Designed miniproteins, single chains, continued (3). Designs and how they scored, part 42

Each design is a single chain, and the fold is of that chain. pLDDT is the mean over its residues in the fold that is shown.

## One batch from the design tools (miniprotein)

Design m9433
Fold by ESMFold2-Fast:
Structure m9433 (fold): chain A 80 residues (1-80)
Amino acid sequence: SMEEFLEKVRELVKEVEKENPGISFSEEAIEKIAELAYNAVKNEEELRELIRKIADFAKMLGLSEVRPSHVELVLTGIEK
């Protein structure tokens, strides 16, 4: 279900935040990851890799917080 998937996204975000001290994800960003990834990822490892990609993007830009717009840019591409 979406609710179970959202909980999995929260768990993996916490793992990625531990790997990337100084970066946090907003609740809206976590919800946006769940929305965009729900029908796109096949397994937990793909989901974890997408979250890591978002965190790396935030680090590259010098951001301390990931927001929904950052999730959209990484997961849907700049050319949308």
Scores: mean pLDDT 82

Design m9434
Fold by ESMFold2-Fast:
Structure m9434 (fold): chain A 88 residues (1-88)
Amino acid sequence: MSADAKTVIATMHVLEALKYAIETGDWEKAYESIKNTLLQLTPEEVKEATEMVIKWIRKQDWPEEEKEKAIKMLEEATREAIEEAKKK
């Protein structure tokens, strides 16, 4: 339950950052926000949050190009967060 709550909260923060990127075009700031959020999670929680965010993105009324861009950015942030977690 505690881990599930943390993953849900992180998912919400990632969704907020993606909405900000779509509204402002500031993908660099969104990337940093997403990365910082994912760095607080375990690798298992990162995978769960990423899967939930991808499902949410695919349900949005965004252009397909923007959906693909958001998914690619999320996958890059996920990879970088996992790599940094392993360096400890």
Scores: mean pLDDT 79

Design m9435
Fold by ESMFold2-Fast:
Structure m9435 (fold): chain A 63 residues (1-63)
Amino acid sequence: AKPTQEAVKQAFAVVGVAVDDDTANYLATLPVESVLNFIKKNVYGLDNEKYEKAKQILEQAAQ
């Protein structure tokens, strides 16, 4: 299942990162697991609580 552009922006905002519309559009073409892996690799000092919240946002939008 794939997330929405809005869900990608919200998930990144929760982990303290602003993404532009082009990046969010690209990530919205990927499966949720791929977007979560992108967050893990590209977000420095990632808080597990914020990661779980970002995961919930992406999974909910991927219905």
Scores: mean pLDDT 79

Design m9436
Fold by ESMFold2-Fast:
Structure m9436 (fold): chain A 99 residues (1-99)
Amino acid sequence: AAAPKKLVVVADDPEELERAMRLIQERFGDRVQVAGATSVEEALELARKYGADGILVIADEVSPEDLEKLRSIGPVKVVPRPATDEELLAAVEELLAEM
């Protein structure tokens, strides 16, 4: 198998972030290396330190400026709150096709 794709998950609620990361890791296993960020700034730092192939944002709205910053790293998917398991997993599958 190829090396795992590096995914950064962004959610401002730590419990929601942990839930999403656990779900993604359980579903995709060794295909994805998941890192969590509670802000766009933290996501940019994580991508700078060890790389990122894609970004999943769990938010009702993301500013155009923040979206532009995240898109400079790689493909971005935004899932509105509250996010279902199906919505989260579908977004990751779409990102994997673009990564």
Scores: mean pLDDT 82

Design m9437
Fold by ESMFold2-Fast:
Structure m9437 (fold): chain A 69 residues (1-69)
Amino acid sequence: SPLQKQLQKLQLQLGVFQIAQGGTQYVAEQMRRSGGPAEMVAALEATARSLEATIAELKAEIAKLKAEI
């Protein structure tokens, strides 16, 4: 069905964003532990929070579509 194809696309997008968020968090944590530039750590943490918000929105959209199938 068209909804099932849309669900598969959103699930793929979710996976990509989850990988990006995890990688960004990892780099931020490593940089903080090594005493890296505070401004860069803050920027990476802000990016990770933005990605987390996008992931939450995608999860909500996926849940809504699943309820329609």
Scores: mean pLDDT 88

Design m9438
Fold by ESMFold2-Fast:
Order: sequence, then structure tokens, then C-alpha cells
Structure m9438 (fold): chain A 65 residues (1-65)
Amino acid sequence: MKKVGFAIRAIGIAIDYGLESVKVREVDGKIVIEFHGKDKEKNEKAKKEILEYAKQLGLEVEVKF
């Protein structure tokens, strides 16, 4: 339940920053989020917000762009 709710929120954060492609995977209990965007500052802000939310939920998360 927590992982699904986190994934939905993470996708929402990426969309709010205007990122083009968002993929969410689970590998060995770790959530992997991959997205693409042309603006490096927006990519870094989205990554920071996603990772901060993950820490609040106690989830192991990797973000790639």
C-alpha cells in the first residue's frame, strides 16, 4: 500500500514539473523512478522532492534522469 501511494505521488510530482517520461519500477524491494526532462534545475527539484517524500515514508528509492 505505501509503495503504490508513493509511486502515484512521485508521478504527480514529475508531471507538475513538466517532465516528459516517467517510469516506476520495483527491483529487489527498491523503488526505481526514471524520468526525462530538458531542464536540469526542474529535474533536480523533482528528484529532491521525491527523495524527501520517500525518506518521510521510510522507503528505499533511486531516481534517474
Scores: mean pLDDT 76

Design m9439
Fold by ESMFold2-Fast:
Structure m9439 (fold): chain A 76 residues (1-76)
Amino acid sequence: SAEIEKVKAGLRAHADDLIAEARRLNDEASVAAVEALLTEYLAKIDAAKSVEELKEIEREYRRRAGEIRRRMVLHA
């Protein structure tokens, strides 16, 4: 659906920005963590059966991505 594709595009764009930041910091562990997180959450989005599930998946992705970003700042 258009809604699923829009959310997937948003996650990819967010992940690309975070990966670019990790690469500038030469943080290979965070690059791998973001790539793994994106793969996991794209699969969850594809399996979502409602708009409510989609919103929950996006919120959880945001929390976990925030944890990775916090670790990057402490590692730098």
Scores: mean pLDDT 86

Design m9440
Fold by ESMFold2-Fast:
Structure m9440 (fold): chain A 87 residues (1-87)
Amino acid sequence: SKKEEELETLLESVRESIKEEFPNASEELIDELLELIRKLFTEKGVSPEEIGDILTLILLEIKEKNPNASDDEILKEIIEKLKEILK
């Protein structure tokens, strides 16, 4: 469907953005993050636009609270916040 195509495009854009901004991030954490984003769309009915907004807000909060966090530490915090939203 068009919404599934939009989600795939969003996930590709997110993967590229993560690799560009966090070049030392582990592939395992990137894959886990993208799987959680897919679940937000498929299981909770969150739109691609809303997923983008959620990710932006989480990333901003993490960067403000811990500007010295490693790439993996930032991704782990995003993953934990997304898991909380999925509950």
Scores: mean pLDDT 79

Design m9441
Fold by ESMFold2-Fast:
Structure m9441 (fold): chain A 102 residues (1-102)
Amino acid sequence: MEKRIEELKKLAEEALKNGDYVTAARAYIGLGDEYFKQGKYEEALKWYEKAVELARKAGDLQTEARAHEFLAEVYDKLGDTEKSAEHRRRAEELRAEWERQR
C-alpha cells in the first residue's frame, strides 16, 4: 500500500507539472482508494475532494462523477448521510450530462 501511495503521488505531481489534469485527478482517486482501504476515511476524503477540483478543471465529467461517488461512500462511513446523498445526486447529474454529450 505505501509504495502504491508514493507512486500515485509522484504520478499526480508529474501530471500537474505538465497540465494533465485528467491523469492527476485519476491519480488522486487512486490515492483516496488506498486510504479508504486502510480505513483512513478523513484522508480518503481529502484526496477525492482534490480529484473533483482537478476533474472540473479538465472538464472530465466521468472522472468528476466517480470522485463524487467515492465521496458519498466516505461520508457513509463517517455517518454523514446528508452529505453522502448530496454527492450521490451530484454524481447522477454529472453522468446524465456526460450521456447527453455522447
Scores: mean pLDDT 87

Design m9442
Fold by ESMFold2-Fast:
Structure m9442 (fold): chain A 86 residues (1-86)
Amino acid sequence: MIEEAAEEIAKEEAEIIAKELSEKLGEEYYEEVYESAYKVAYEVSLALGKAVEAGEDVPQEEFAKAFLEGTEKEIKKAIEEKKKKE
C-alpha cells in the first residue's frame, strides 16, 4: 500500500537526517529533527505515490525539490522552537 511505503521511506530519511544533524547540534535535537524530517518525507512520498497511481506524469525533480525545501524549513522551525524552550 502506498501509505505503508511512504511511512517506511519517511522513517529511513528522518533517521538519517536526525542522526547527521544531532551530531552537529546535540543529541537533544534528535527527536525534533526526526519528527520534522518524517513529516516532510511522508507528505512528499505519499503525494508522489498517489500521483503515480493516478497515472500522472511523475514530476520527480519537483518532488525532490519540495522535499529538500520543506525539510530545511521544518527543521529550522523545530530547532528554533527547541532553543526557545528549556
Scores: mean pLDDT 75

Design m9443
Fold by ESMFold2-Fast:
Structure m9443 (fold): chain A 100 residues (1-100)
Amino acid sequence: SSAAEEAITLLRIMEHEMRRIVEDPSLSDEEKRALMRQMIDGLRAYAESIAAEHPEIAAKLLALADEMLAVLDRNADAPAEEVYAAIAALIERTIAELRA
């Protein structure tokens, strides 16, 4: 569906932007985590905006947002690059589920 394709596009943009953030040597790990949290909040807002028309896609995006926040919280002392790797795996899993 077009809604699933739009969600996949958003997730790929998000993954790319998060990668740019974690690879930016001018940012501290704390700043990197804060920016990643802001992007996850944006994903939640998007999911809520489509929930009435596409409840199944919205539910998957909200579940992903919760899992990504849990990864950030459990790995507060880990390098941002390692945290990004775990988050990227969650994003790719969700993309695969949306394509199924």
Scores: mean pLDDT 89

Design m9444
Fold by ESMFold2-Fast:
Structure m9444 (fold): chain A 103 residues (1-103)
Amino acid sequence: MEELKKRLIDAAKEAGKAYAAGDWDSQTKSMAEVNELVTKMAEEHSRKEVEEWAEEAAKAFKQALLASGASEEEAEKQGKVFLENALFAAERGFERRKLREKL
């Protein structure tokens, strides 16, 4: 699972860099990877662990934006959007886990 966490943080950083560069294709791909990884983690881990990992990913995304020349205001705003999207992906994973428990 340390490998999945590393992939999540790396994908978040790439999403931030792509956003700052206006590379929407790369940003879409990186965000899709973030969402897939968070959903997968939510199927196998506690809500607390997944939420902590999503927060670490959002922090990495925000730091990548700042390092790429985004303003503090824009980085904070986009970091919140990133976290909201990641937590939404986590809810899908938690739902899938509940459905499997009934099967």
Scores: mean pLDDT 83

Design m9445
Fold by ESMFold2-Fast:
Structure m9445 (fold): chain A 88 residues (1-88)
Amino acid sequence: KKKEIEERLKKLIEEVIERMKKEGYSEEEIEEFKKEIEKALEEGVPLEEIAKGLEAALEAVRIKEEYKDDPELALAKMKEKHAELEAK
């Protein structure tokens, strides 16, 4: 359903923004994220693909927060997830 994926996408966007705020991302970084999502929507990127990307971004932000006392380990974990997604 179109409405189901749109509501899911909206929730994911809100979750990513809230997580970025908790992680201490700047307002400029959050605005850049919003612009990237808006551009993808305007260019007709499938909503399912955008949602998958947002889920991956939320996981990356979560890893950064979980390993905030070890930024190098956080980066390694984020790279691992990125490689996992690209292997498909």
Scores: mean pLDDT 72

Design m9446
Fold by ESMFold2-Fast:
Structure m9446 (fold): chain A 92 residues (1-92)
Amino acid sequence: MSPEEEAVRAEIRAILREAEATGDIEGAIERIEALLRELGVPEDRIEETRDTVRAALERAAASTDPARREGLLAAAELVAFDAAVEGLRRRE
């Protein structure tokens, strides 16, 4: 993983963990959308990523199982990071 990809993944993780701690799902979605737009990700891909990440965060918030919650957060991180990497590679 490049240093730029590592930095972007760390930022996404921080956004998602803050949402988990505060319950601010929409704030996290806005921050992820802004990041993906800055990276040049297409709008249709941003919308797909937004909807998937929102669903995962909502399911995590509704879960009483810590393992399921961690799995949903990890899945949201991977989905958002995959979209971010697409944008980064388009800049090369």
Scores: mean pLDDT 84

Design m9447
Fold by ESMFold2-Fast:
Structure m9447 (fold): chain A 70 residues (1-70)
Amino acid sequence: MSEEEIQKELTERVKKYLEEIEKADNPFEAEVLAALAFMDVGIYKAAGVELSPETEELLDKILKLVEEKR
């Protein structure tokens, strides 16, 4: 798997977390999903994967959405 393929995989994973957070019916579920998204990103960063701008924007949207659901 190339770095570009790995970046795309991470972007798609983060998109799925954002969609699930949007559907979350309580703040605790939203916070757990956000924590899992940031864990996945942390693992990829530790492995030397650079974040795409799209992935960074999705993470920012996750943080804002979780704050709104509090």
Scores: mean pLDDT 81

Design m9448
Fold by ESMFold2-Fast:
Structure m9448 (fold): chain A 101 residues (1-101)
Amino acid sequence: APSVEEVAQLIGTVLRILGLIEDIRLFGPSVELVRELGREARRLVELARRTGETDLAIRVLEQALATLQRVRARHADDPALVAAVDAAIADLQATIAELRA
């Protein structure tokens, strides 16, 4: 069974990812916000593997992926942002596929 600390870390990471999605929506995307979203997504994956909360992690990662796909479409003229977003999309797609297997 997962520890109380691991469950608290999982919830905290979910809330941080949702907060980053809202920051992107309210203040616009940046390379820094996209990279932070990627770091929190990787933390969520590790916590999901330890806690067994795979379905929750997939749903949250799919929300992050949808957000990044919208950023990619709306900001196609920013090459630095596009590069960061494309890398994050590729990482998220691969991770979601692995968690589904």
Scores: mean pLDDT 88

Design m9449
Fold by ESMFold2-Fast:
Structure m9449 (fold): chain A 74 residues (1-74)
Amino acid sequence: MEKIVEEARKKAEEKREKKLKEVGEEAAKLVKKEGSSAQDKANELIGEALEEGEKEVEEEVERTRERAQREAEA
């Protein structure tokens, strides 16, 4: 059970890291293109991506754990 949960977490974390890097690059381009007035928008995009990514990782881990637990009961 734990191995499956660990694999799911690793894959979700890798997906999160890739998304965060992409959002960070987009935010940097936005600030470069529109100047300092876009900094608040860029910070908001990064903050939202961080919160969503963390939630997706935890949801994937819990979903995998619940599935494994349900299968163990069968």
Scores: mean pLDDT 77

Design m9450
Fold by ESMFold2-Fast:
Structure m9450 (fold): chain A 58 residues (1-58)
Amino acid sequence: SQEVSNLARALAQEMTDSPEEVALAAFYELESEAKKNGLPTGPITSVRLELELRLQDR
């Protein structure tokens, strides 16, 4: 959706020390928006968990 796209882009525009942390924040926002709109969250949650695991193993 346009709202999800705008949120992901806004988060990516934030200057952070880690691109992976920005991506993780974007996925949290996607999950939140999906839940608010009654959309499936499974695929988003799966990707987020994989990203969290990667960050933990750094």
Scores: mean pLDDT 71

Design m9451
Fold by ESMFold2-Fast:
Structure m9451 (fold): chain A 107 residues (1-107)
Amino acid sequence: SAREKAEEGLRKGEEGYRIAKTPVGRAGGLAGRKGGEAALKFLELNPDASEDDKQRAGDAGLSAGDGGLHAGRAKTVEEQVGGALRGIGGVAEAWLLLKRYGIDYKP
């Protein structure tokens, strides 16, 4: 389920990037995609991580993807920025988790 959430986040971020009509929407979609990728990388590199940390990674990836998709779909700049900020937040959470496990990962 953590992997399924991270994979869903990656797909949603990729969709947001593809459908975006503005630079902000594309940036949000890219952040969503990167959050999903970072979450999947955490799960790949840390098979022995706690279930709580695995769920945190999946949730971070999905949250990033949801933000990216919203940024790509949104018609107003305010909503696009909101989606992009959520995407960045998910990337930051997944990155922080990777760093806690001693992984110097660059997406």
Scores: mean pLDDT 88

Design m9452
Fold by ESMFold2-Fast:
Structure m9452 (fold): chain A 81 residues (1-81)
Amino acid sequence: DSEKNLEKLKKEAKKLAEELKENKEIQKLYELGVEKLKEGDLNEAANYLMGAVALAYDEKERKEKEKKKKEEEELKKLLES
């Protein structure tokens, strides 16, 4: 099931890289993962793709929390001012 897991990681990493296009670290890890897949280095490919997914998940969580805080703060200020 290494092939199945790697295919799933590649798809997830690609999706996350597209969602977080401005995050250069995620782009780099995804590109390195794809390059290692082309070289047949499946272990390194998995490591880079997994790294991209993990970093993207952390970035999305942080960005979503910051966005919610900013929206809530602006809304509260506007309604109570």
Scores: mean pLDDT 78

Design m9453
Fold by ESMFold2-Fast:
Structure m9453 (fold): chain A 84 residues (1-84)
Amino acid sequence: STLSDEVLEKVKEAFEEIVNAENEEEARRLAKKWGEELLKENPAGVRLLLWELEHYAKNPPEGAPEKKARNAAAGAEVLREMLE
């Protein structure tokens, strides 16, 4: 099923906030916050956010700080636990 534009925008906002978090602990907190919000609206939004974070952690853009990939990995771990 196609996700709504509103859910897609929330996934985008959540991704940016998690990746740009101050540290991994904050990234985990933000992932839990956004994951809980998205799960109430549409679980597919949580799955998309998880995919985006895992993809970034494995394939960070050239020159991107390692911290961002670590934040993405930490956020992805939290979302995986929510979906189990």
Scores: mean pLDDT 86

Design m9454
Fold by ESMFold2-Fast:
Structure m9454 (fold): chain A 68 residues (1-68)
Amino acid sequence: SDLRKRAEELEKQIAEKPDARLLAELGGLYFELGDYDRAIALLEQAASLADPETRAQLDLVIASLRAS
């Protein structure tokens, strides 16, 4: 599937150079794939690497996913 192929591409990029934006994108893709635990873990990793403004936005997304 297109989502699975994009996830594989992102995983390769993250392995070479970890980046909050790439981790957040991968988290979103795992959410679309129905792997909610993996999605939340990736978004938490993204938040830990992000600036305070981006982290606040990611924390809201994580809270929304956990409340579902």
Scores: mean pLDDT 85

Design m9455
Fold by ESMFold2-Fast:
Structure m9455 (fold): chain A 106 residues (1-106)
Amino acid sequence: ALEALLEELRARGFDAAAETLRRILEKHGGVREVVAGVAFELTGRAVALFRTERGEYVVVEVTRDGEVLYLHVTRDLEEAKREFERLVQRVVEEANALAAAAGVRF
């Protein structure tokens, strides 16, 4: 359920992101299913794919502070999955770059 995902995000310090996601999904008619979700605490990014009660798929990237970086709505599940995978790959690459940089003294 959406509430379980929002509670998990809040527990991980993504309170503002959880509130932003709730508002976006209410605007799009409510959530039927959380298809996929990933949060990266090191980058402060969360990417999620939802199916709405209206049969739309919502792909969203939000920051820990609740800023929407990307929002895509489609009725095509394969398009939604492609966008979700693209965003997740970008966040993984960013997380790996930050992890590599953390090993350097400044």
Scores: mean pLDDT 83

Design m9456
Fold by ESMFold2-Fast:
Structure m9456 (fold): chain A 81 residues (1-81)
Amino acid sequence: MPSPLELALALAEAVAADARRRFPDRTDELGQIEALLAELRRLHAEYLATGDPAARERALQVLNQLFRLTAALRAEGEAAA
């Protein structure tokens, strides 16, 4: 069974892919999303290697930032339409 963090990472990757598809010209925001996704993958790998709960906690914070950024991008897109 995938852990809640593994499931959350998979969802974050899907949301990032959707943002790239819907908003290909929003290069600054897509760059921020990709940076957050890369940081999330790094922290997840660190947690698997060390078991450090601080790495898990930071991964959840990065996940929240990624979801807020994608939600803001989508809201701006809807407001512009």
Scores: mean pLDDT 79

Design m9457
Fold by ESMFold2-Fast:
Structure m9457 (fold): chain A 57 residues (1-57)
Amino acid sequence: SLVVHITGAKSVDELAAASQAVADALRKYRDKPLEEINKAVNEAAKKHGATATVKEA
């Protein structure tokens, strides 16, 4: 299982937008290596003022 940590959002609206973008990136890249998933997820979060990391649970 994967655990996603989203940090750095300055408002609930930014967190919601970042979370949606991260979910979309996870759906698109779910069959890729963890390094590529992490890169895509962080890129998605950055578009909404946040950062994201993915770890195995």
Scores: mean pLDDT 83

Design m9458
Fold by ESMFold2-Fast:
Structure m9458 (fold): chain A 92 residues (1-92)
Amino acid sequence: SMEEDLEKIERLEKVLLEKMEKENAPQEDIELLKKAFEYMKKYVETGKVEEGLEIRASDGSVLTEEDIKRVVESIKALSEEELEEIIKKIEE
């Protein structure tokens, strides 16, 4: 369901943000992660990503509309057990 998919995304966002804060990641990178997850949640809720979306990281890498869709569909496909394994790997 949409609610279950949103919960998976929000859980991943929380764990990634907590890891970045523990590692003293630049505020710029933290805000970029938040922006990416905002677009992921919007895609789950509406089935749409902003056309021509490009989220540019400090290293010059770019997250596109197709990247957001791909990541969200991958997260949706995860079982609860697989999601817990990913979270454990992030926490390491």
Scores: mean pLDDT 82

Design m9459
Fold by ESMFold2-Fast:
Formats: sequence, C-alpha cells, structure tokens
Structure m9459 (fold): chain A 72 residues (1-72)
Amino acid sequence: SAEVEELFAEALEAARAGDKERTLELLRKIMELDPERAGEVADEIGTTAAIHGHLDLAKEIAKVLREFLASQ
C-alpha cells in the first residue's frame, strides 16, 4: 500500500541517519500493517543501517524481527 511504501522510505532514511528510536518505531508499524513482508522490510532496513556504520541498530532490527516472527 502507499502508506507502507511511505513508512518504508522514512525507515530507510532514519536507518541511514542512525536514528534508532525512529527506525524501530517505523519498522514495528510496517510489520503490523504488512506482516507478510516483515522479513523483507527488516532485512533491507537492517542492511541499510549496517552499510552506514550503525551496527548496533542493525542488530536491534534483527532482534525485533525475531521477536515478531516468534509471536506469529
């Protein structure tokens, strides 16, 4: 949906900047709106954080994804 794509673009921008709180908030919202794409979205956001040197954020994104998948 257009809403999910807008949130995804904002999450990628936040991940590039290393804004942990904003990235995780946006990730959780995307996962609730589109649970079938949760793995794909988390992987791309996490990879973006890692490429830009935010390894702690990338690790936390992976943890959020694991916890989400365990709750399904």
Scores: mean pLDDT 89

Design m9460
Fold by ESMFold2-Fast:
Structure m9460 (fold): chain A 63 residues (1-63)
Amino acid sequence: ELTELAREAAAGNREAAKKLVDYIDEQLGVKLDEEEREKWTDSIMKVAAQGLAEGAARRAAAA
């Protein structure tokens, strides 16, 4: 489930990134405000996109 959301976020799906932030917030009980949620959403999307790009490069090399 988390891997699926991370993949969607990397593809530019902000709703998926927001769900990841909600999950993290629930897990830690931090209760992030709107500003913090935006920062976390942006960070998650950037990290996920980087990981997806690395995976795509590995696949291209293997093909």
Scores: mean pLDDT 72

Design m9461
Fold by ESMFold2-Fast:
Structure m9461 (fold): chain A 70 residues (1-70)
Amino acid sequence: LRLTPEQQAELARRVAAATGVPLAEVEALLREAGGDALRALQRVSLHLSDDPDKNAIAAAVLAAVAAEAA
């Protein structure tokens, strides 16, 4: 699923707020994903691989945003 720039910004804000990861860091990961929601999940999951609680929260937020975008 391709995210608009506005949806990417919203996703970045929600993930940062939910996980405590700096917004700029989340935005960089989403930029590397090129707007693909599944690639964004993969990038965030790899970044948070040592923190399963934050990883689960980030995955839930991405799933919610992807469902809204579908």
Scores: mean pLDDT 75

Design m9462
Fold by ESMFold2-Fast:
Structure m9462 (fold): chain A 60 residues (1-60)
Amino acid sequence: MPATTVEEAKAAAEAYREALLAGDDEAARQYGQSVHAAYKAGTEEERAEIAAHLDALGLG
């Protein structure tokens, strides 16, 4: 799936956090890859927004 929007990246980041809290390492890996793909495909502004959202979720 081309996670190419900030909205998709934010949703994947929230799912990633939820998977980590649930101890689901495989789901966490999958969602983490989706966030990374969206980040790489994004503009400078989109990357900053994704990074800020990850920080707000406590993901660094």
Scores: mean pLDDT 78

Design m9463
Fold by ESMFold2-Fast:
Structure m9463 (fold): chain A 74 residues (1-74)
Amino acid sequence: YEIPENVSPELVEELLKFGKKNNFSEEDVYRSIQEVAAELPDADDETLLREIKKRMLEIDIERGVELLREVVLK
C-alpha cells in the first residue's frame, strides 16, 4: 500500500494499532489514510489522525447502514 508523503510513519503506526484494536483490516486503514491525506494535503498530524479515524468509523457506519437497508427495505 502507498503511504502519502504528508503522513508521518508514526501516524501510520498509530492508525494501524487503532485499526487492529477496532477490527479494521490493514486495507481499510491504508485506504482511509490515502483518502484523507489526499483531501487534506496541508493538514497537521493531529488533524490527519482525527480525520482518518473519523473516516475509518464512517466505513463501519456505512456497513451498518447497508445491513439495516437489507433488513428494512427488502
Scores: mean pLDDT 73

Design m9464
Fold by ESMFold2-Fast:
Structure m9464 (fold): chain A 79 residues (1-79)
Amino acid sequence: MAQHLDDLGAATAEAAAQMSPEAANRLIKEVGEGLIALSEGDKETALKHFEEAARIAREAGVDPATVDRLLASGKKLAE
């Protein structure tokens, strides 16, 4: 858990740094909603939020390695 949470946090910060403030705010909101869903035991809802966060990052032109790491860490947390 700790490694994947650290990876998600790092990937989110790296993605946000490559985006406009408006897109970064949407990314951070989706990651936050995913973490809230995890805290409530709703892994399916958490995964949907992490997938949406990765989609927002891709559309904003974030590098593929950062997007892949964000999605992979989110999927591992939602296992």
Scores: mean pLDDT 85

Design m9465
Fold by ESMFold2-Fast:
Structure m9465 (fold): chain A 97 residues (1-97)
Amino acid sequence: MADELIEKSRQLLDEAINYAKEGKDEEAFELARKAAGYFLQAVNLKTDYERAARELREMAERVEEIASLAKNPDIQKELREMAEQLRKLADYLEEQA
């Protein structure tokens, strides 16, 4: 279950990057948001906090890439805030590990 949610999350991030490259900022944002949701569900089911922290940082980097491609400043800001929250969660989990 957790691995399936992580895979879905990665697929949605790949789609979000493609939509952002096409200038479809709103669609890219919704896909990134959905991906983060699936990933956070997967993390809550894991006992390996070190691995979860690494995967959260990888997701944050991909969300930051989508933000860099986005042309809408409001969407760019929301995506960067999402990436920062994912990094903060990763730091928290690493401290608990």
Scores: mean pLDDT 81

Design m9466
Fold by ESMFold2-Fast:
Structure m9466 (fold): chain A 95 residues (1-95)
Amino acid sequence: MREEMLKELKELGLSEELAEKVIRAETEGELLSEEDRRAIARELSETLGLDEEEVLLQLEGQNAAIEVKATSASDEEARAKLAAKHAEFQARAAA
């Protein structure tokens, strides 16, 4: 699984270092730093021809979901935080 994910991410144009960080986020729930998210968004936008800010917004959404799950004391708190983050990302996407 990890080796297959690494190959797929490298085929998308990510460096091995950034691909390993994405795998850790997916498999271990480790948060990506802001610097790592920006670097990933830049490399993917260059390779796929996507808007860098759109890619960054998607990565921020994934990272926020992991953070909410890790830091919430209850399912109610997690739901409230996710709803707030979803509204924030929709507002940023509309700008």
Scores: mean pLDDT 71

Design m9467
Fold by ESMFold2-Fast:
Structure m9467 (fold): chain A 70 residues (1-70)
Amino acid sequence: SRQERVNKINRKNLEDLIKSLEPYMSEEEKKRMKELVEKLNAVDPADLEAINEIQKEISRLIQEHLEKLE
């Protein structure tokens, strides 16, 4: 479906963003990010609520990291 295609693209974009930020992250931030990505990959693709919650956690971690660089 179109929604499945959009979700696939969003996941890839998120993974690419995380990879670009990895060189600037601490060891603890890298571990937490890896755990969230693994959790996202393990979740049922039909559970949109769980996917959204995990994506929000990833976004929060990215924002916290960017704020520390300021």
Scores: mean pLDDT 71

